# Designed miniproteins, single chains: the designs that were tried, part 79

Each design is a single chain, and the fold is of that chain. pLDDT is the mean over its residues in the fold that is shown.

## One batch from the design tools (miniprotein)

Design m2736
Fold by ESMFold2-Fast:
Structure m2736 (fold): chain A 95 residues (1-95)
Amino acid sequence: LSQLILEGFKAMLEGDKEKLKKIGEQWKAQKSSYSEDQLLDALIEILPDLKKMLEDALKNGAAKEITKEAIQKALNDLETIEKLVKEGRLDALRE
């Protein structure tokens, strides 16, 4: 799961439409098998790698359809998640 999410973001930032399609098909096949807790755990596991990818994309550019504003917002959201994880407040990320 963690690798699937990370590869999806990488393909999106690189504009690799073929890889995005493959990842999207895999996600559609598997999404019903994952709980919200499993998705959150997977996101936490890749958080450092995902932040680095977004920072690199902000500096070097990403696919034309991905705006700098969208990347910056994603980075801010990840920083919020990281702070909540460090504070042991994972419940604050749930509805």
Scores: mean pLDDT 71

Design m2737
Fold by ESMFold2-Fast:
Parts: sequence; structure tokens; C-alpha cells
Structure m2737 (fold): chain A 89 residues (1-89)
Amino acid sequence: MEKLIQELEEERDRTLAEIRALAAQGRYDEALQLAEERIQRYRDEIRFIKDTAEKAGEELPELVKTYLELLEQHIKDLEALAAQIREQA
């Protein structure tokens, strides 16, 4: 779990850096597309985890709840960056 959380945080940092680099180059459409693709992927992952647990009648383990909270926070960070880019475009 700790390694998975670290990998998620590293992916977030790389994605935010890539989006900022695209925006700095005036490539706003590409920056926004990348942000939207990552947001959708994280939303799909959250839905899959929640739907799987609900169908099984299981309570989510605490570590899985922490992972979901990190995914939701990364979505918020990406949405905030996308909003800033839209103001610049």
C-alpha cells in the first residue's frame, strides 16, 4: 500500500508538471485535455472500487479509504490547475 501511495503521488507530481509545461508553451488545449483525461481515469478508479465493495457487501478497509481520499484530492488539484489555465487561455 505505501508503495502504491508513493507511485500515485509521483504520478500526480509528473502530471501537474506536464500540464504546467504545456500551458507555459501556450498549448492550453493539450494541457486541459491531459488534465481531463487524468481526472476521468481517477473518477473511473474510484467508481470501480466503490461499486466492487458495494456489490460484495464489504466495508472498505481503512487503507483503501485513504487511497480513495488521495484520488479525490488529486482530482481537486487537477481541477484547480485546469481552472487557472482556463483563466489564462
Scores: mean pLDDT 82

Design m2738
Fold by ESMFold2-Fast:
Structure m2738 (fold): chain A 65 residues (1-65)
Amino acid sequence: MRAQEELFREIAEGLRSNGYLERAELEGDKVRLYLRKDTPAGRLAAIGAAEDLRLAGLEAEIYYL
């Protein structure tokens, strides 16, 4: 849905602008967030992002590179 795509883009941009995000993918209702580095701040940001996505009806998976 359009609103889910917009939320995904906002969340991905937030993580990218903070230097946490290497890549993000949206396939149907599944979101994959690939984080550049495993840090405590990055983990907290990713957990918050995943919760927001799940509240919107998306499945969220987090990967650390």
Scores: mean pLDDT 79

Design m2739
Fold by ESMFold2-Fast:
Structure m2739 (fold): chain A 95 residues (1-95)
Amino acid sequence: STSDEINRVIRDIRDKSPDSIIQSNIKSLIDSLINSGVPRSIAYRIGGIMYMVGSGSISKDKAISMLNDLKDYAQTYHPQSVPHINTIINGIRSL
């Protein structure tokens, strides 16, 4: 499920898995999001934010802020994306 892919990426970030593993699992997450009806532009943006927090390029608070902005957009135009964004925000909060 998409939730399983989200939880995998969050675990990999928490465990400080190798960059290649994080990238591979983010790619699988993006594919799962698209298959769940999330637009490609939103799915790739989510993947980018996940990679930036995983690499330490941005703080958790910055990642959550960026995801909330994306969620506000998605609530209006792509409401099917909102549950997935909420799951990701909760996952990042657990880091």
Scores: mean pLDDT 90

Design m2740
Fold by ESMFold2-Fast:
Parts: sequence; C-alpha cells; structure tokens
Structure m2740 (fold): chain A 61 residues (1-61)
Amino acid sequence: GLEEAQERGQAAMRRVREQMEALTPEAHELVARSKHGETGVDYSDMSDEEVRAYWESYTAA
C-alpha cells in the first residue's frame, strides 16, 4: 500500500545518506543542498543504484 511505498522511500533516502557520508566530505554538502530542494528529484522513485549514479555523476561534473 501507500504506507509501504512511503517507508521504502524513507529507507532509500537513509541509504543514500549513509553512502554519501562514506564517500567524501564534498558529498555531505551535496546531500545538504538536495534537502534544500535544489535538485527537484524524487529519490523515492529511484533505485539505490540510480540515486548513487546520479550523485556520482553530479559530483564528477
């Protein structure tokens, strides 16, 4: 149901946060900016690998 989808979205965001924190200090700043709504991306609709690839590509550019 919708409740399960919302919990999955929250879990995905936690995983992204944990992986970004483990990468570099610069990744921390990008996570903070995404929380400010600058990216406009809904991470709950993305897989863990897609979210990671998106942020890796963004940090590489």
Scores: mean pLDDT 60

Design m2741
Fold by ESMFold2-Fast:
Structure m2741 (fold): chain A 70 residues (1-70)
Amino acid sequence: HMSLAELEAQMSPEEAKEFIGRFFDRAGERLREWFKENPDATFDEMVRAWADILGEAAEEAYAELRKRRE
């Protein structure tokens, strides 16, 4: 189990800002592309897409950190 706060505690403030910035920028790009692909999406579908995209981006980030420890 790894929280975002634990990750931030292991990084310098500058590294944490850059990492989080890139993470949210990437998730935001994926969300914008999802909107283009789903122009008739309902609000519920949009909320679900947000959760899915953020979850996938978080798992990718955590997987990279786990590989560094292995």
Scores: mean pLDDT 71

Design m2742
Fold by ESMFold2-Fast:
Structure m2742 (fold): chain A 72 residues (1-72)
Amino acid sequence: NAYEEVAKEVPELDESADPATRSQALADVLRYLKEGKVDEAIEVLKKYNIGVTAEYLKNLDAAIAGSRAAAA
């Protein structure tokens, strides 16, 4: 799982990141995951010191996919 690969490389240290910065970084992470660029996603999380779970990333990605499919 790409989500598991990302989550295992990022520590649960989410103290330095401002909520707004965290949100923007997570959007970038999802974009990289959509492109199959797991390494790039990990680098973004490490750069901003953002801790996430695979469940969180998976749920967020599924929501984006659902939005795309719902737009007919």
Scores: mean pLDDT 68

Design m2743
Fold by ESMFold2-Fast:
Structure m2743 (fold): chain A 81 residues (1-81)
Amino acid sequence: AFEEADAAVAPGESVADVGRRLGEILNLDPEKLAEVGRKLDEAFTAGDQEALDRVRALIAERFGPDREVTLAEVVHLLYEA
């Protein structure tokens, strides 16, 4: 549901704070996920289509272009990269 997306981000939370919380939930390094989230936010905010296309290509290379990928799988991929 659309309300579930809003529940994932509290009012006033930064992308780094969201990344840190996801790290705690997934038992990953929360500070590393906060850094990954911050870098992605910078790319989205700048409208850097080339950076976004590179992320998409990395996902396709790891999981295959025709596979549906879960948010958790994307987070793990970016954490390891």
Scores: mean pLDDT 60

Design m2744
Fold by ESMFold2-Fast:
Structure m2744 (fold): chain A 98 residues (1-98)
Amino acid sequence: MAPPSPEALERARRAIAEMQRVFDEGFKKAKELYEKGEYDKAIEVLREAMQRAMDLGVEAANEFYERGEESAAQLVRDAIAELGRKADTLIEEIKKKG
């Protein structure tokens, strides 16, 4: 593997931060719905936030891969996988209470 560019890694970190911001905004809205007992709407909002964050991540990972920045692409893919796991766990917890 070619050594990762520090600039590419910084861009990957910024992409991951943007994904996290989008997810956190959706999580806040889902939590407000959950506190009102609107569990189905909370799940829908959380799924939409996850999809938006994943779309951003996939686009960023593809751009890094096209530039041969495989390490940066992998960081973003790992972040997508982690975000998906967190979202799935939260959705299952909401389902158990609805």
Scores: mean pLDDT 83

Design m2745
Fold by ESMFold2-Fast:
Structure m2745 (fold): chain A 69 residues (1-69)
Amino acid sequence: SEEEIERLLETLRRVIDGLVAAGVPYDEMKARVTAIANELADLFGLTPEQKERLIAEANRLLDEAVAAA
């Protein structure tokens, strides 16, 4: 559901904030965030469309957090 994707994105945002605060290189952050989003999509049984959206939105959040840092 949309609400489920939003909750997963809130979790990913906290992960992203932690990686940025720890000074992890961008390429490593992108790989980790993408891997976590993939695992969450599989764990929660998301459709291929929902999974693609979760990964895209997670990467958008990462880029926004990096730009703000």
Scores: mean pLDDT 86

Design m2746
Fold by ESMFold2-Fast:
Formats: sequence, structure tokens, C-alpha cells
Structure m2746 (fold): chain A 118 residues (1-118)
Amino acid sequence: MAPLPAATAPLSDEEKAAIEAAVRRALESVGKVLSLGFHATERSLTALARVEVDGKELDVVVHVVKHGDRLAVRVVVSGEGATQALADEIAARVAEEVERATGKPVEATGAAASEARG
């Protein structure tokens, strides 16, 4: 993943609310949302979710930053059944819903992380 060349811009409270709603819709479209929490700073929004897909629980982290007139979305998927393909699918769904909700172009990346810990 390449770093953004320009500094991130502040997210408005309206943008944060729209992004939170969009992330929830995107996750509900791929599986059963078991838990979902958000933490927001002035310049970023992070969602922490547990989602059940095909009977397997996944931990999903969605990180959103604003870069000029566009949004950058990073999705990290971990847990049983986490795959790069699933991370890419979730990232694409989040990007579609966030773009629809905000009207801003969205760049999305997905990553699968293995939590090989009992």
C-alpha cells in the first residue's frame, strides 16, 4: 500500500455519520454483523466489526481518511476463513456504499491478516 502524498483533511461530523452508516450497510451486505463499533478522530474514522460469513466469524477493521476531494478506505480482515479475496470484496462493498453516501470518489484496499493464535 502506497502512502498518500498529501496530508489528510478533517472529516466533518456529517461525513463521519454518512461513513458510519455506509460501512454498516456494506458489512451487512456481505454477512451477519455480530458487533460494530466506531472510533473517530478529526481526520480519520475507524470501524471495528465482527462479521459472520458462511458460518465463520471474522474480525474486520475499516479505516477511512479524507485526502483532498477523495476518501481512502483500508479494510483488514482477520480470523477463521479470512482470505485476500474476501478482504478485497469487503473493501469494494465499503467503497461503493461510502461513495454513494458521501458523493466523493473512494480508493479502497483490502488486506487479510491471519490471527494464528488460539
Scores: mean pLDDT 81

Design m2747
Fold by ESMFold2-Fast:
Structure m2747 (fold): chain A 90 residues (1-90)
Amino acid sequence: SELEKKKEEALARVEELTERVKRAFRERFARLRAQGEDITDEDEKRALERLEGQTEKAKQAIEDSKSVEEVEEVLKQYEEGVELVLEELA
């Protein structure tokens, strides 16, 4: 169905964006450590776990969507959130 297809596409996009944010976090933490900041592996792990929780909520919302419009709205909100995080990490 169209709904099933849109859910599949949206879930793939969420995964793509999540990996992009994970890379940005790792690069940011690496830069901070290189500059002598007291950034621990636990700080990085905590940030990534928080991202994982947000990603799982977005995936669940997409899976629970009952229309193409709901899927598109959830994806749009996730994309906008990712863009804000990436700007903050720049």
Scores: mean pLDDT 85

Design m2748
Fold by ESMFold2-Fast:
Structure m2748 (fold): chain A 62 residues (1-62)
Amino acid sequence: GRASDAAGAGAAAGGASPQGEHARKAGEYMNLGDSEGAGKAAAESGGETAGKQAARAARLMS
């Protein structure tokens, strides 16, 4: 899967900020195939659209 790329990008983009932490967690949930967790974490940082896209990507990767 490509979830590790998403996790790395999230950590690099904002590891120090709450938003960056949520993005990093979304990538980790995508690696685990947890589409609900990925969607929730992404929504916390990037809003509903990001949450939907992350959940869909997690399903496609898993």
Scores: mean pLDDT 61

Design m2749
Fold by ESMFold2-Fast:
Structure m2749 (fold): chain A 61 residues (1-61)
Amino acid sequence: MKIDEKEVELTLAIIQGAIAERNGDKEGAAEWYEKSAKIAREMGLNDLAEEFEKKAQEARK
């Protein structure tokens, strides 16, 4: 089974964003969610990328 390196990067970025948000690091959470959106776009997952862009905006509020 071939695991795409972008899938691993996306998963790790999402986990880091969730950890930052849990710790009250709004800026860190936003940055990790923005990175997740970028990776999702590189994978052609545009709807998922838009979701993470929204999560990044919400994290900064």
Scores: mean pLDDT 81

Design m2750
Fold by ESMFold2-Fast:
Structure m2750 (fold): chain A 75 residues (1-75)
Amino acid sequence: DPGERGRRIVEAAREKGLTLRQLAEQLGYGPKADFAAAAISLLAQGYTLEEVAEKLGISVSTVERILDDAERLLA
């Protein structure tokens, strides 16, 4: 469930003392760190992968990659 994954990422980042923006910066997104942070936040709020992709003008595959990258960093 992408929403559950998003919520777990938000909580794990919080426990490590990271904002979502700082997490996105550590993921290496650079100028696109705002998109990565926004994607995680929207998923945690209960938006679907498709809704997040449409809202941010990115592919569903990019949203899934952001989730995978964040989970790997926070493991």
Scores: mean pLDDT 83

Design m2751
Fold by ESMFold2-Fast:
Structure m2751 (fold): chain A 68 residues (1-68)
Amino acid sequence: MLTPLEALQKALEALKNGNVDEAIRYLEEALKIDPGNPFIRAALEAAKKGDVETAIEAVERAIEFYSL
């Protein structure tokens, strides 16, 4: 029932709060809805590696795409 944009917004909030495990869950949900999105995939891979800064950047780029 979450849109990709809603899932990405929740993932961004979780990353900013240091809740990487929660962010990974929301990124996996977003990727299930839009499996072709390279920014969602990049964000998920960065989050799994603990690279929070890169994950935030990728999520913000994905959000910008859906906000157009």
Scores: mean pLDDT 83

Design m2752
Fold by ESMFold2-Fast:
Structure m2752 (fold): chain A 81 residues (1-81)
Amino acid sequence: LPPTRLEIERGEDRAIITVTAPGGEMSREAARVGMAVALSSLAREAGQKTEQGIVEYVRRAEVREEALPDGRVRFTATLPL
């Protein structure tokens, strides 16, 4: 505790993926990897069947990084549906 926390919220026209991890460079990298896995999973669910299609779909997501007041880091990606 706390392992990297992953949350996916689906709206009518977009999905929001949030990954929260402890502060520090290794935790930040783990959060980035978790985000990439989640985005790839959503790309497959959206019908992408090729590695190239998944990569292109994932590139459409806006990913933001922010430092939280408690020392954790949060990555947020917004993906159009």
Scores: mean pLDDT 75

Design m2753
Fold by ESMFold2-Fast:
Order: C-alpha cells, then sequence, then structure tokens
Structure m2753 (fold): chain A 80 residues (1-80)
C-alpha cells in the first residue's frame, strides 16, 4: 500500500464529521484507482454505498458518490 493511501486512512479515522470522513474515503478510492488497484477501489466503494444507505446523507455527498461510482466503473473497463 502506498504512503499516500496510508496517510488518507489515518485522516479518515481522525475525521470529526460525516462529510470529512467521506471526503477522505473518496480520496482513498481515487488513490487505489491511480495505483491500479481497481478491485480494492470497487470494494471500498461498495462498502461506502452500504454505509451511506443507512444514514440521512446530504444530496451533495450522494451526487459525489455517483460520480465516484462512474469513475470506478470506467477504471474497471480500462483494466479489462
Amino acid sequence: MEEKIKELIKKANAAKTLQESVDYEFEIIDAYIEAGKVDEAKYLLDSLKTFLSQLPVPKDILERFKEMEKKVEEAEKKAA
């Protein structure tokens, strides 16, 4: 695992708000995609989707989540 991903995980773990936590989780997904670890990115995205479905989440976060879903899907196609 790259140092960038390790730092992001630490920051996500220290997050005080839902928005801050989700922002770092999106950064981790992006870092996995950049590292070619598309399966890890997909797994984290799916876990986050399940988590967010159980909470009253602002529309801004849901919209960014949909954009991230598209980004992971595009990365999967490029890896094939």
Scores: mean pLDDT 77

Design m2754
Fold by ESMFold2-Fast:
Structure m2754 (fold): chain A 60 residues (1-60)
Amino acid sequence: SSQGRALYQELVELYRESKAQGLSSAEIVEKLNEFKENVLKHGSAEQQEAVRGITVNVQK
């Protein structure tokens, strides 16, 4: 869905920016999971469904 693609791109940008800021892999995973949890608590039903399909796995 368009919502899923947009959320995935936001997570990718968040990862990229966090990596550029010098955050550790553990800190990046925590930040990405916080973003997902925020969407699950406050997002629309479509956004919640889309974010559940996104796996947070920080590659080296």
Scores: mean pLDDT 75

Design m2755
Fold by ESMFold2-Fast:
Formats: C-alpha cells, sequence, structure tokens
Structure m2755 (fold): chain A 75 residues (1-75)
C-alpha cells in the first residue's frame, strides 16, 4: 500500500498527476488489504502528501507516509 502510493507518485508528470496516481494506487492496495474506509483514508492522505512535495522524490516519500498514516487512522 505505502509502496504503491510511492510508485504512483513517481509516475506523475507534475504535482497534480503525482497526487492522483498516488491516491489511486494507495486506495486500490488498501481496499485489497483492509476495509473500504481504510482504503479511502489511505488514498486521500497519499494525495495530500504528494501535493506537499517540493520535487518528485519528496512527493513520493510524502505519499508513502501519507498512505501509511491514512490507512492506520482509517482502519
Amino acid sequence: MSRNAQKGALKGKNGDGSATMASDEASRAGYEEGDEKGAIHAGTSAAAGALMGKNQEDSAKNAYYGAYNGYRNGS
């Protein structure tokens, strides 16, 4: 899940793209590993993390931790 968010963020061509892809990857993985609420929170937090990144690598790191914290708090 967190790693999937990180991979999604790295595929984005800009901040908005990184946020969208991080959210999609985190939500999909979270849904398969947990419940719907955990998946939604993981996706939302991954997107927020990616948007706060100063560059592609920072966005990826923030998406990773966003997904981790979102899933844990949502589940």
Scores: mean pLDDT 73

Design m2756
Fold by ESMFold2-Fast:
Structure m2756 (fold): chain A 102 residues (1-102)
Amino acid sequence: SAAAIEEIHREVPGVLARMMVAITKSNGLDPEVTAKAASLNPGLTPESVADMAKELGLSEEQQKKYVELNEKAKSWSRKERIEKLRELGEEKTADGIEKLYK
């Protein structure tokens, strides 16, 4: 339920991002979209983002960009992270994260 997911988010913020990544990946979403979604969660470390991008087969330039976006996201609110995903054209991922954060 949404209430149970919110409680998990309050205790372990990174869990929601990893759940969203797992859901999008299982539905065959583009690896770049999945990596961007993970990178825009402030609960993820730079190392975790880089490892994920490597597993998804992203280039070194894409890996660096996503790590940089994740570092910027540490200062962003939930709404700002969702807005940034929409700017990047990642509408489905942004919608999914917004639903989990409600």
Scores: mean pLDDT 56

Design m2757
Fold by ESMFold2-Fast:
Structure m2757 (fold): chain A 70 residues (1-70)
Amino acid sequence: MSKEEAEKYQKEALEAFEKLQEALERGDREEAEEQRKKLVEAINKLQSTEYGDEGLEKVLSYMGQQNAQR
């Protein structure tokens, strides 16, 4: 599994997280559940790559920054 695949799953995780935030803001419970599942799947795929630890650190850092609303 390549660095490009890790970057793809990292991007998918970040996109799912952004859509999850949007759905929660709108009170859309069905969309929020769908995006949460996509986020978990993307993280699991990312962790299965040889770059999983590095990619996961970047995803968690981004999520932390968004939650801090800096």
Scores: mean pLDDT 75

Design m2758
Fold by ESMFold2-Fast:
Structure m2758 (fold): chain A 67 residues (1-67)
Amino acid sequence: LFKRFDADGDGVLDRGELALLLASVGRPVRSQAELDALMAKYDTDGDGKIDEAEFRRLLADLGVALD
């Protein structure tokens, strides 16, 4: 799933790619503030991007299965 939205293959998702991915799994963000809060929680490096490990944690916390 992660790699389908990581078009550049750089191993990270930006804010826009994360929003599209969450919508695709039936978990669309309700507002820009909700997306910003998710980024702040899971972007441990503060670079504005989420890597695959941070993404897996985010999905697990939301109760989304990866399959």
Scores: mean pLDDT 71

Design m2759
Fold by ESMFold2-Fast:
Structure m2759 (fold): chain A 92 residues (1-92)
Amino acid sequence: MKKYTDKFYKKIKSLNLPKKAIDYIKKALDIISKQNTKSAKDAVKKAIDIIKKDPNINGVIRAIQTILTYTKNMPKKAIDYLKKALQYLRQS
């Protein structure tokens, strides 16, 4: 799991996003990385593929929405951090 969350974080860091959005995504990914579930791993892999195709702010928004949709039993704190990240991304 950590390999996929680290890969996702590395891609978002290259995209000149608002620092607050990056910080909230990092906090969420740190929680998700500890889950080690198939649904979380598959969701993060799908999110990486979205950013690979659309390496821009809209791609990151869709990637985060994908993680929120497909990760089963995500801790509420991780959900809250991803929603905060979306708020900052949509303001840019």
Scores: mean pLDDT 83

Design m2760
Fold by ESMFold2-Fast:
Formats: structure tokens, C-alpha cells, sequence
Structure m2760 (fold): chain A 91 residues (1-91)
């Protein structure tokens, strides 16, 4: 289903993001990603497409900020952003 595809893509994106933040020692970033991931999953379960898109945009902003800080490589950031974009399109 579109819901299952969105959950899968979101999980792949957030797992990669959490791994990079853990390696960098970014505890605040990890807490924010965990919070946003819970909100995104709750929005999917509620059928709230607008809330899901808002939360995915916040995750994209976090990825871009961490790329600018050198915490995430350009290649990894592009991969995570593509997965988040695909998750948004799927739902």
C-alpha cells in the first residue's frame, strides 16, 4: 500500500540519518529525528497527509543543516533526501 511504502522509505531515511548523527555524537539531533519520526508515523496512521508532509519537510531541513555542518557527507545527505522525497510522494 502507499502507507506501507511511505513507512518503509521513511524508516530507511531515518535509520541512515540516525546512524550519521550517532557517529557524530549529535545527541540533540538524534532526539529531534526520533521525535519527528514518531510524529510522521502518527500522521500516517491518522491519515493526516498535511501533517506528514510538514514533518518530512522538518526532517529535510535537519538533513540540510547537518550537511552544512559537515556532520553528514553530501552523498549521504542526497540519498536521505531522495528517500524522504519518495516517502512524501508515496503518501
Amino acid sequence: SSEDEAIYLLSEATEKLLGALEAAGDAAGREEVARLTREALAAIKAGDKEKFKEVVERLKELVEERRKQGIISEDLAEEILELLEEAEKAY
Scores: mean pLDDT 90

Design m2761
Fold by ESMFold2-Fast:
Structure m2761 (fold): chain A 61 residues (1-61)
Amino acid sequence: SEEAYEELLKKIEENPEKITPQELVDMFYKLEGIDRKKTPLPAELRRRLMELLFKYNELKK
């Protein structure tokens, strides 16, 4: 959701060096209410997660 995406952006902005890509993925699954262990992301949510990861990489430059 847009709300989950915004929350993660805030966390990345505050302490990008303290957040790993794996932690970002884990938080995204939790905020979307999806069980990462058993349920693959729907295509639209996967695309959103990939966009978030690309933004994260840019912020760490």
Scores: mean pLDDT 73

Design m2762
Fold by ESMFold2-Fast:
Structure m2762 (fold): chain A 81 residues (1-81)
Amino acid sequence: SARAEKIAKAKAIIISAAETMIRLAKARGLSRAETEALAERAIDGLVAGYAQKYKLDDATVARIRAEVLAHARAVLDRLYG
């Protein structure tokens, strides 16, 4: 559906933004824990923005957040070991 496509595109944008932030934080010498906290805060803000824009229910918001955080953690594992 058009709604599902919009949600998928929003998720891709959030993932891309989180990956960029993680790479920049590591380049600046932040620890894994500091970078994870920054990424979680940024993800929560972006997810909230899209939830408001697309009128998403709490279950959908929780699912998107969990999926994006899983991607962010995979990037953290790759970059920090």
Scores: mean pLDDT 89

Design m2763
Fold by ESMFold2-Fast:
Structure m2763 (fold): chain A 91 residues (1-91)
Amino acid sequence: MEKEAEELLERARKNIAQSDANAQQARDLAQQNPQYQAQYDRALELYRLSRQFYRQAMDLAKSKKDLDSAKSMVELGEALYKRGQDLLAAA
């Protein structure tokens, strides 16, 4: 249980850092390619939502009361992050 909570916290923390880095890249790309601004804005919103799910997962994991829900929140955040990546790749 303690090890599982620590693994979920580390996974969420790493995913937040990755999402923040890719959000910065999307902002930089939007400035360079204004014709794709709408696609980059959608990717940024998906990254913002993914970070919200990761923060919720961290709060659940810290409480140690519902690790299954914490894991589900990480997985939902990862799905949103992947959609953001797909939008950047399509632009």
Scores: mean pLDDT 82

Design m2764
Fold by ESMFold2-Fast:
Structure m2764 (fold): chain A 100 residues (1-100)
Amino acid sequence: SEEEIAEELKKDLDEMIERLTKELEKETDEEVVKHLIEVALKQFEEMGKLLLSKLSKEKAREILREYAKKLIEALEASPAVSKEQLEEAKKKLEEIVEKT
């Protein structure tokens, strides 16, 4: 069902954010932090496409907005993430959500 698919994809997004958070806790290198954020943003964009292929546009957008916010909050909570990196990530996440 659509609800079961939505719950499974939400779990995948939760796992992605948890993995990123754990990786950022160990990092002090700005270039490595940048790479981790870029990989997470690419994964988020791919998940957005998957959501659109399996769910209604309204449900896909709802989930993407919820998880974009969660991802931003996770990045804001990380001392490894610079203000500049955070602002770039916010802009890219907004673009991904708007395209959906």
Scores: mean pLDDT 85

Design m2765
Fold by ESMFold2-Fast:
Structure m2765 (fold): chain A 101 residues (1-101)
Amino acid sequence: SAADQALELLRTVPVPQEWLELPKEEILEKARELLLSEDPYQRQLGISLLVQYMLLRASPEEQPEIVDFLLDQLRSLGVSDEVLEQIRRLLETSIEVRKSL
């Protein structure tokens, strides 16, 4: 259940390339605005923006900060601690896999 919910929340949605080219602080603010939307698609865009920026653009020192930012935003939206822990593990695994490529 918690693992399935984590996978659904991390479902990949294409984000505009122009958004990935924004400065980190502007990406974090755009993601926050998207995550506050009542539209499930816009919330998924916010999650996908943070995940894709973390994996494709962020430095190794920035990656943990982006993970913590995403988890903090999702916690404020009512996501349970059990699901948040599954999301953390999935994101940390994705970072390690990408470092091996």
Scores: mean pLDDT 86

Design m2766
Fold by ESMFold2-Fast:
Structure m2766 (fold): chain A 93 residues (1-93)
Amino acid sequence: MKAKIGASFRAVGAPGATVLSSQVEEGKEGEKVKITLTISAPQPVTVTAEVIDSDFEGKKTTQTLTEDNGTFTAEVTVKKAGSNGIVRFTASA
């Protein structure tokens, strides 16, 4: 059974930051999957990606976006087959 993992997005003090694209990925236990999120912001923002589910493993990452669209990727390892997980992307200005 494959695990499913998707992206969630929130903006904190970053008015106008929005999601342009995201998708749910699937992987087997022990497999690494890449979660990709594309956002747009009218101002420079810091984007932090964090795995918030214990059935998945990934390091917290932080990147900056400068006044245009940007694509952010988090690599996560599936720890448990058949689980559902989320990478949380937070944009802050």
Scores: mean pLDDT 78

Design m2767
Fold by ESMFold2-Fast:
Structure m2767 (fold): chain A 79 residues (1-79)
Amino acid sequence: SLAEKAADRGMELGGGYATAGNLATAVSEIAKEAGLSDEQAMRAGAVAAMYALSFNPEGRVNREQAIEAARLGLEVAGL
């Protein structure tokens, strides 16, 4: 799924954990690759980051949490 691809990319950027910031970057990239505007992609990433912070206030999430945060961010963008 797109959420799994975004989560795995975010985890790669974070060295084994997805940070809220790295997940925002990964979700934004996936949304842009899917044909969304820069504004829509940035909003999707921001939403994913907010959910990641809600799961762990320190901003480091495991793969399961990263997938769920990415899914919610992409869903807001209509993906």
Scores: mean pLDDT 83

Design m2768
Fold by ESMFold2-Fast:
Structure m2768 (fold): chain A 93 residues (1-93)
Amino acid sequence: EEKKLEEELIERRKKATVEIFKEVGGEEAAKYFKKALDYLIKAEKGDTSSIEKAREYYEKALSLLDEEQLKELKQKLAEFNAELQAEYERLLA
């Protein structure tokens, strides 16, 4: 079932992205990143006041990472996205 697979992949992406943040930047950075995602979702649903809060928490999450940690985070996210895309294509084939 295509719709269920898509929803499942979105949920996995959200959880994995938070876990990658936790692995690289620690639990505190992951908590702020999760808050940023929650506010971003609210903003996309029409609560424009949540855009500023999403940005604030995202910047706070990134501020807890040094330059090397930020580089590692970007690399791990890129690898995860490539793997998830390949899995999505495989499941839909």
Scores: mean pLDDT 73

Design m2769
Fold by ESMFold2-Fast:
Structure m2769 (fold): chain A 88 residues (1-88)
Amino acid sequence: KEEAIKLLEEAREYLQKALESKDDEEAKKYATKASELLIEAARLNEETKELLLQGAGAASAAATSPELRKENLEIALELVDKALEKLK
């Protein structure tokens, strides 16, 4: 539980950095890192697994589709916040 929360808080920070980034390469890098952290967190807690895998998918889409990046990052952040509410 504590480990999952820590990974989610770290992923949330990377998603925010990606959203605030003015450089496409930096945004892609942060979104990719967030996706990896969300997949790791999904393996640690069954209650939030589906929610976090959906969030990881949104973060991955943000990394690969610059045109939809902001929308996908916002979706990923919303899903991370929902997962944190369930764990806290």
Scores: mean pLDDT 83

Design m2770
Fold by ESMFold2-Fast:
Structure m2770 (fold): chain A 57 residues (1-57)
Amino acid sequence: MKNVEASEELVQLIIEEGKKKGLVKPGMTLTGDSPEFQTLKNSYTPDISDDAVIEIK
């Protein structure tokens, strides 16, 4: 029921690449419905769940 390790690594990749691209900022929350999340998912981490909620610190 939990693929915690794979999700954690994929979340880190999205955050790092999003910051490099200027798509994410500290205090932002990414969800599956976010255009920024979908862009980063499709480019770097296609296997990440659309149920993911990622808080950018």
Scores: mean pLDDT 72

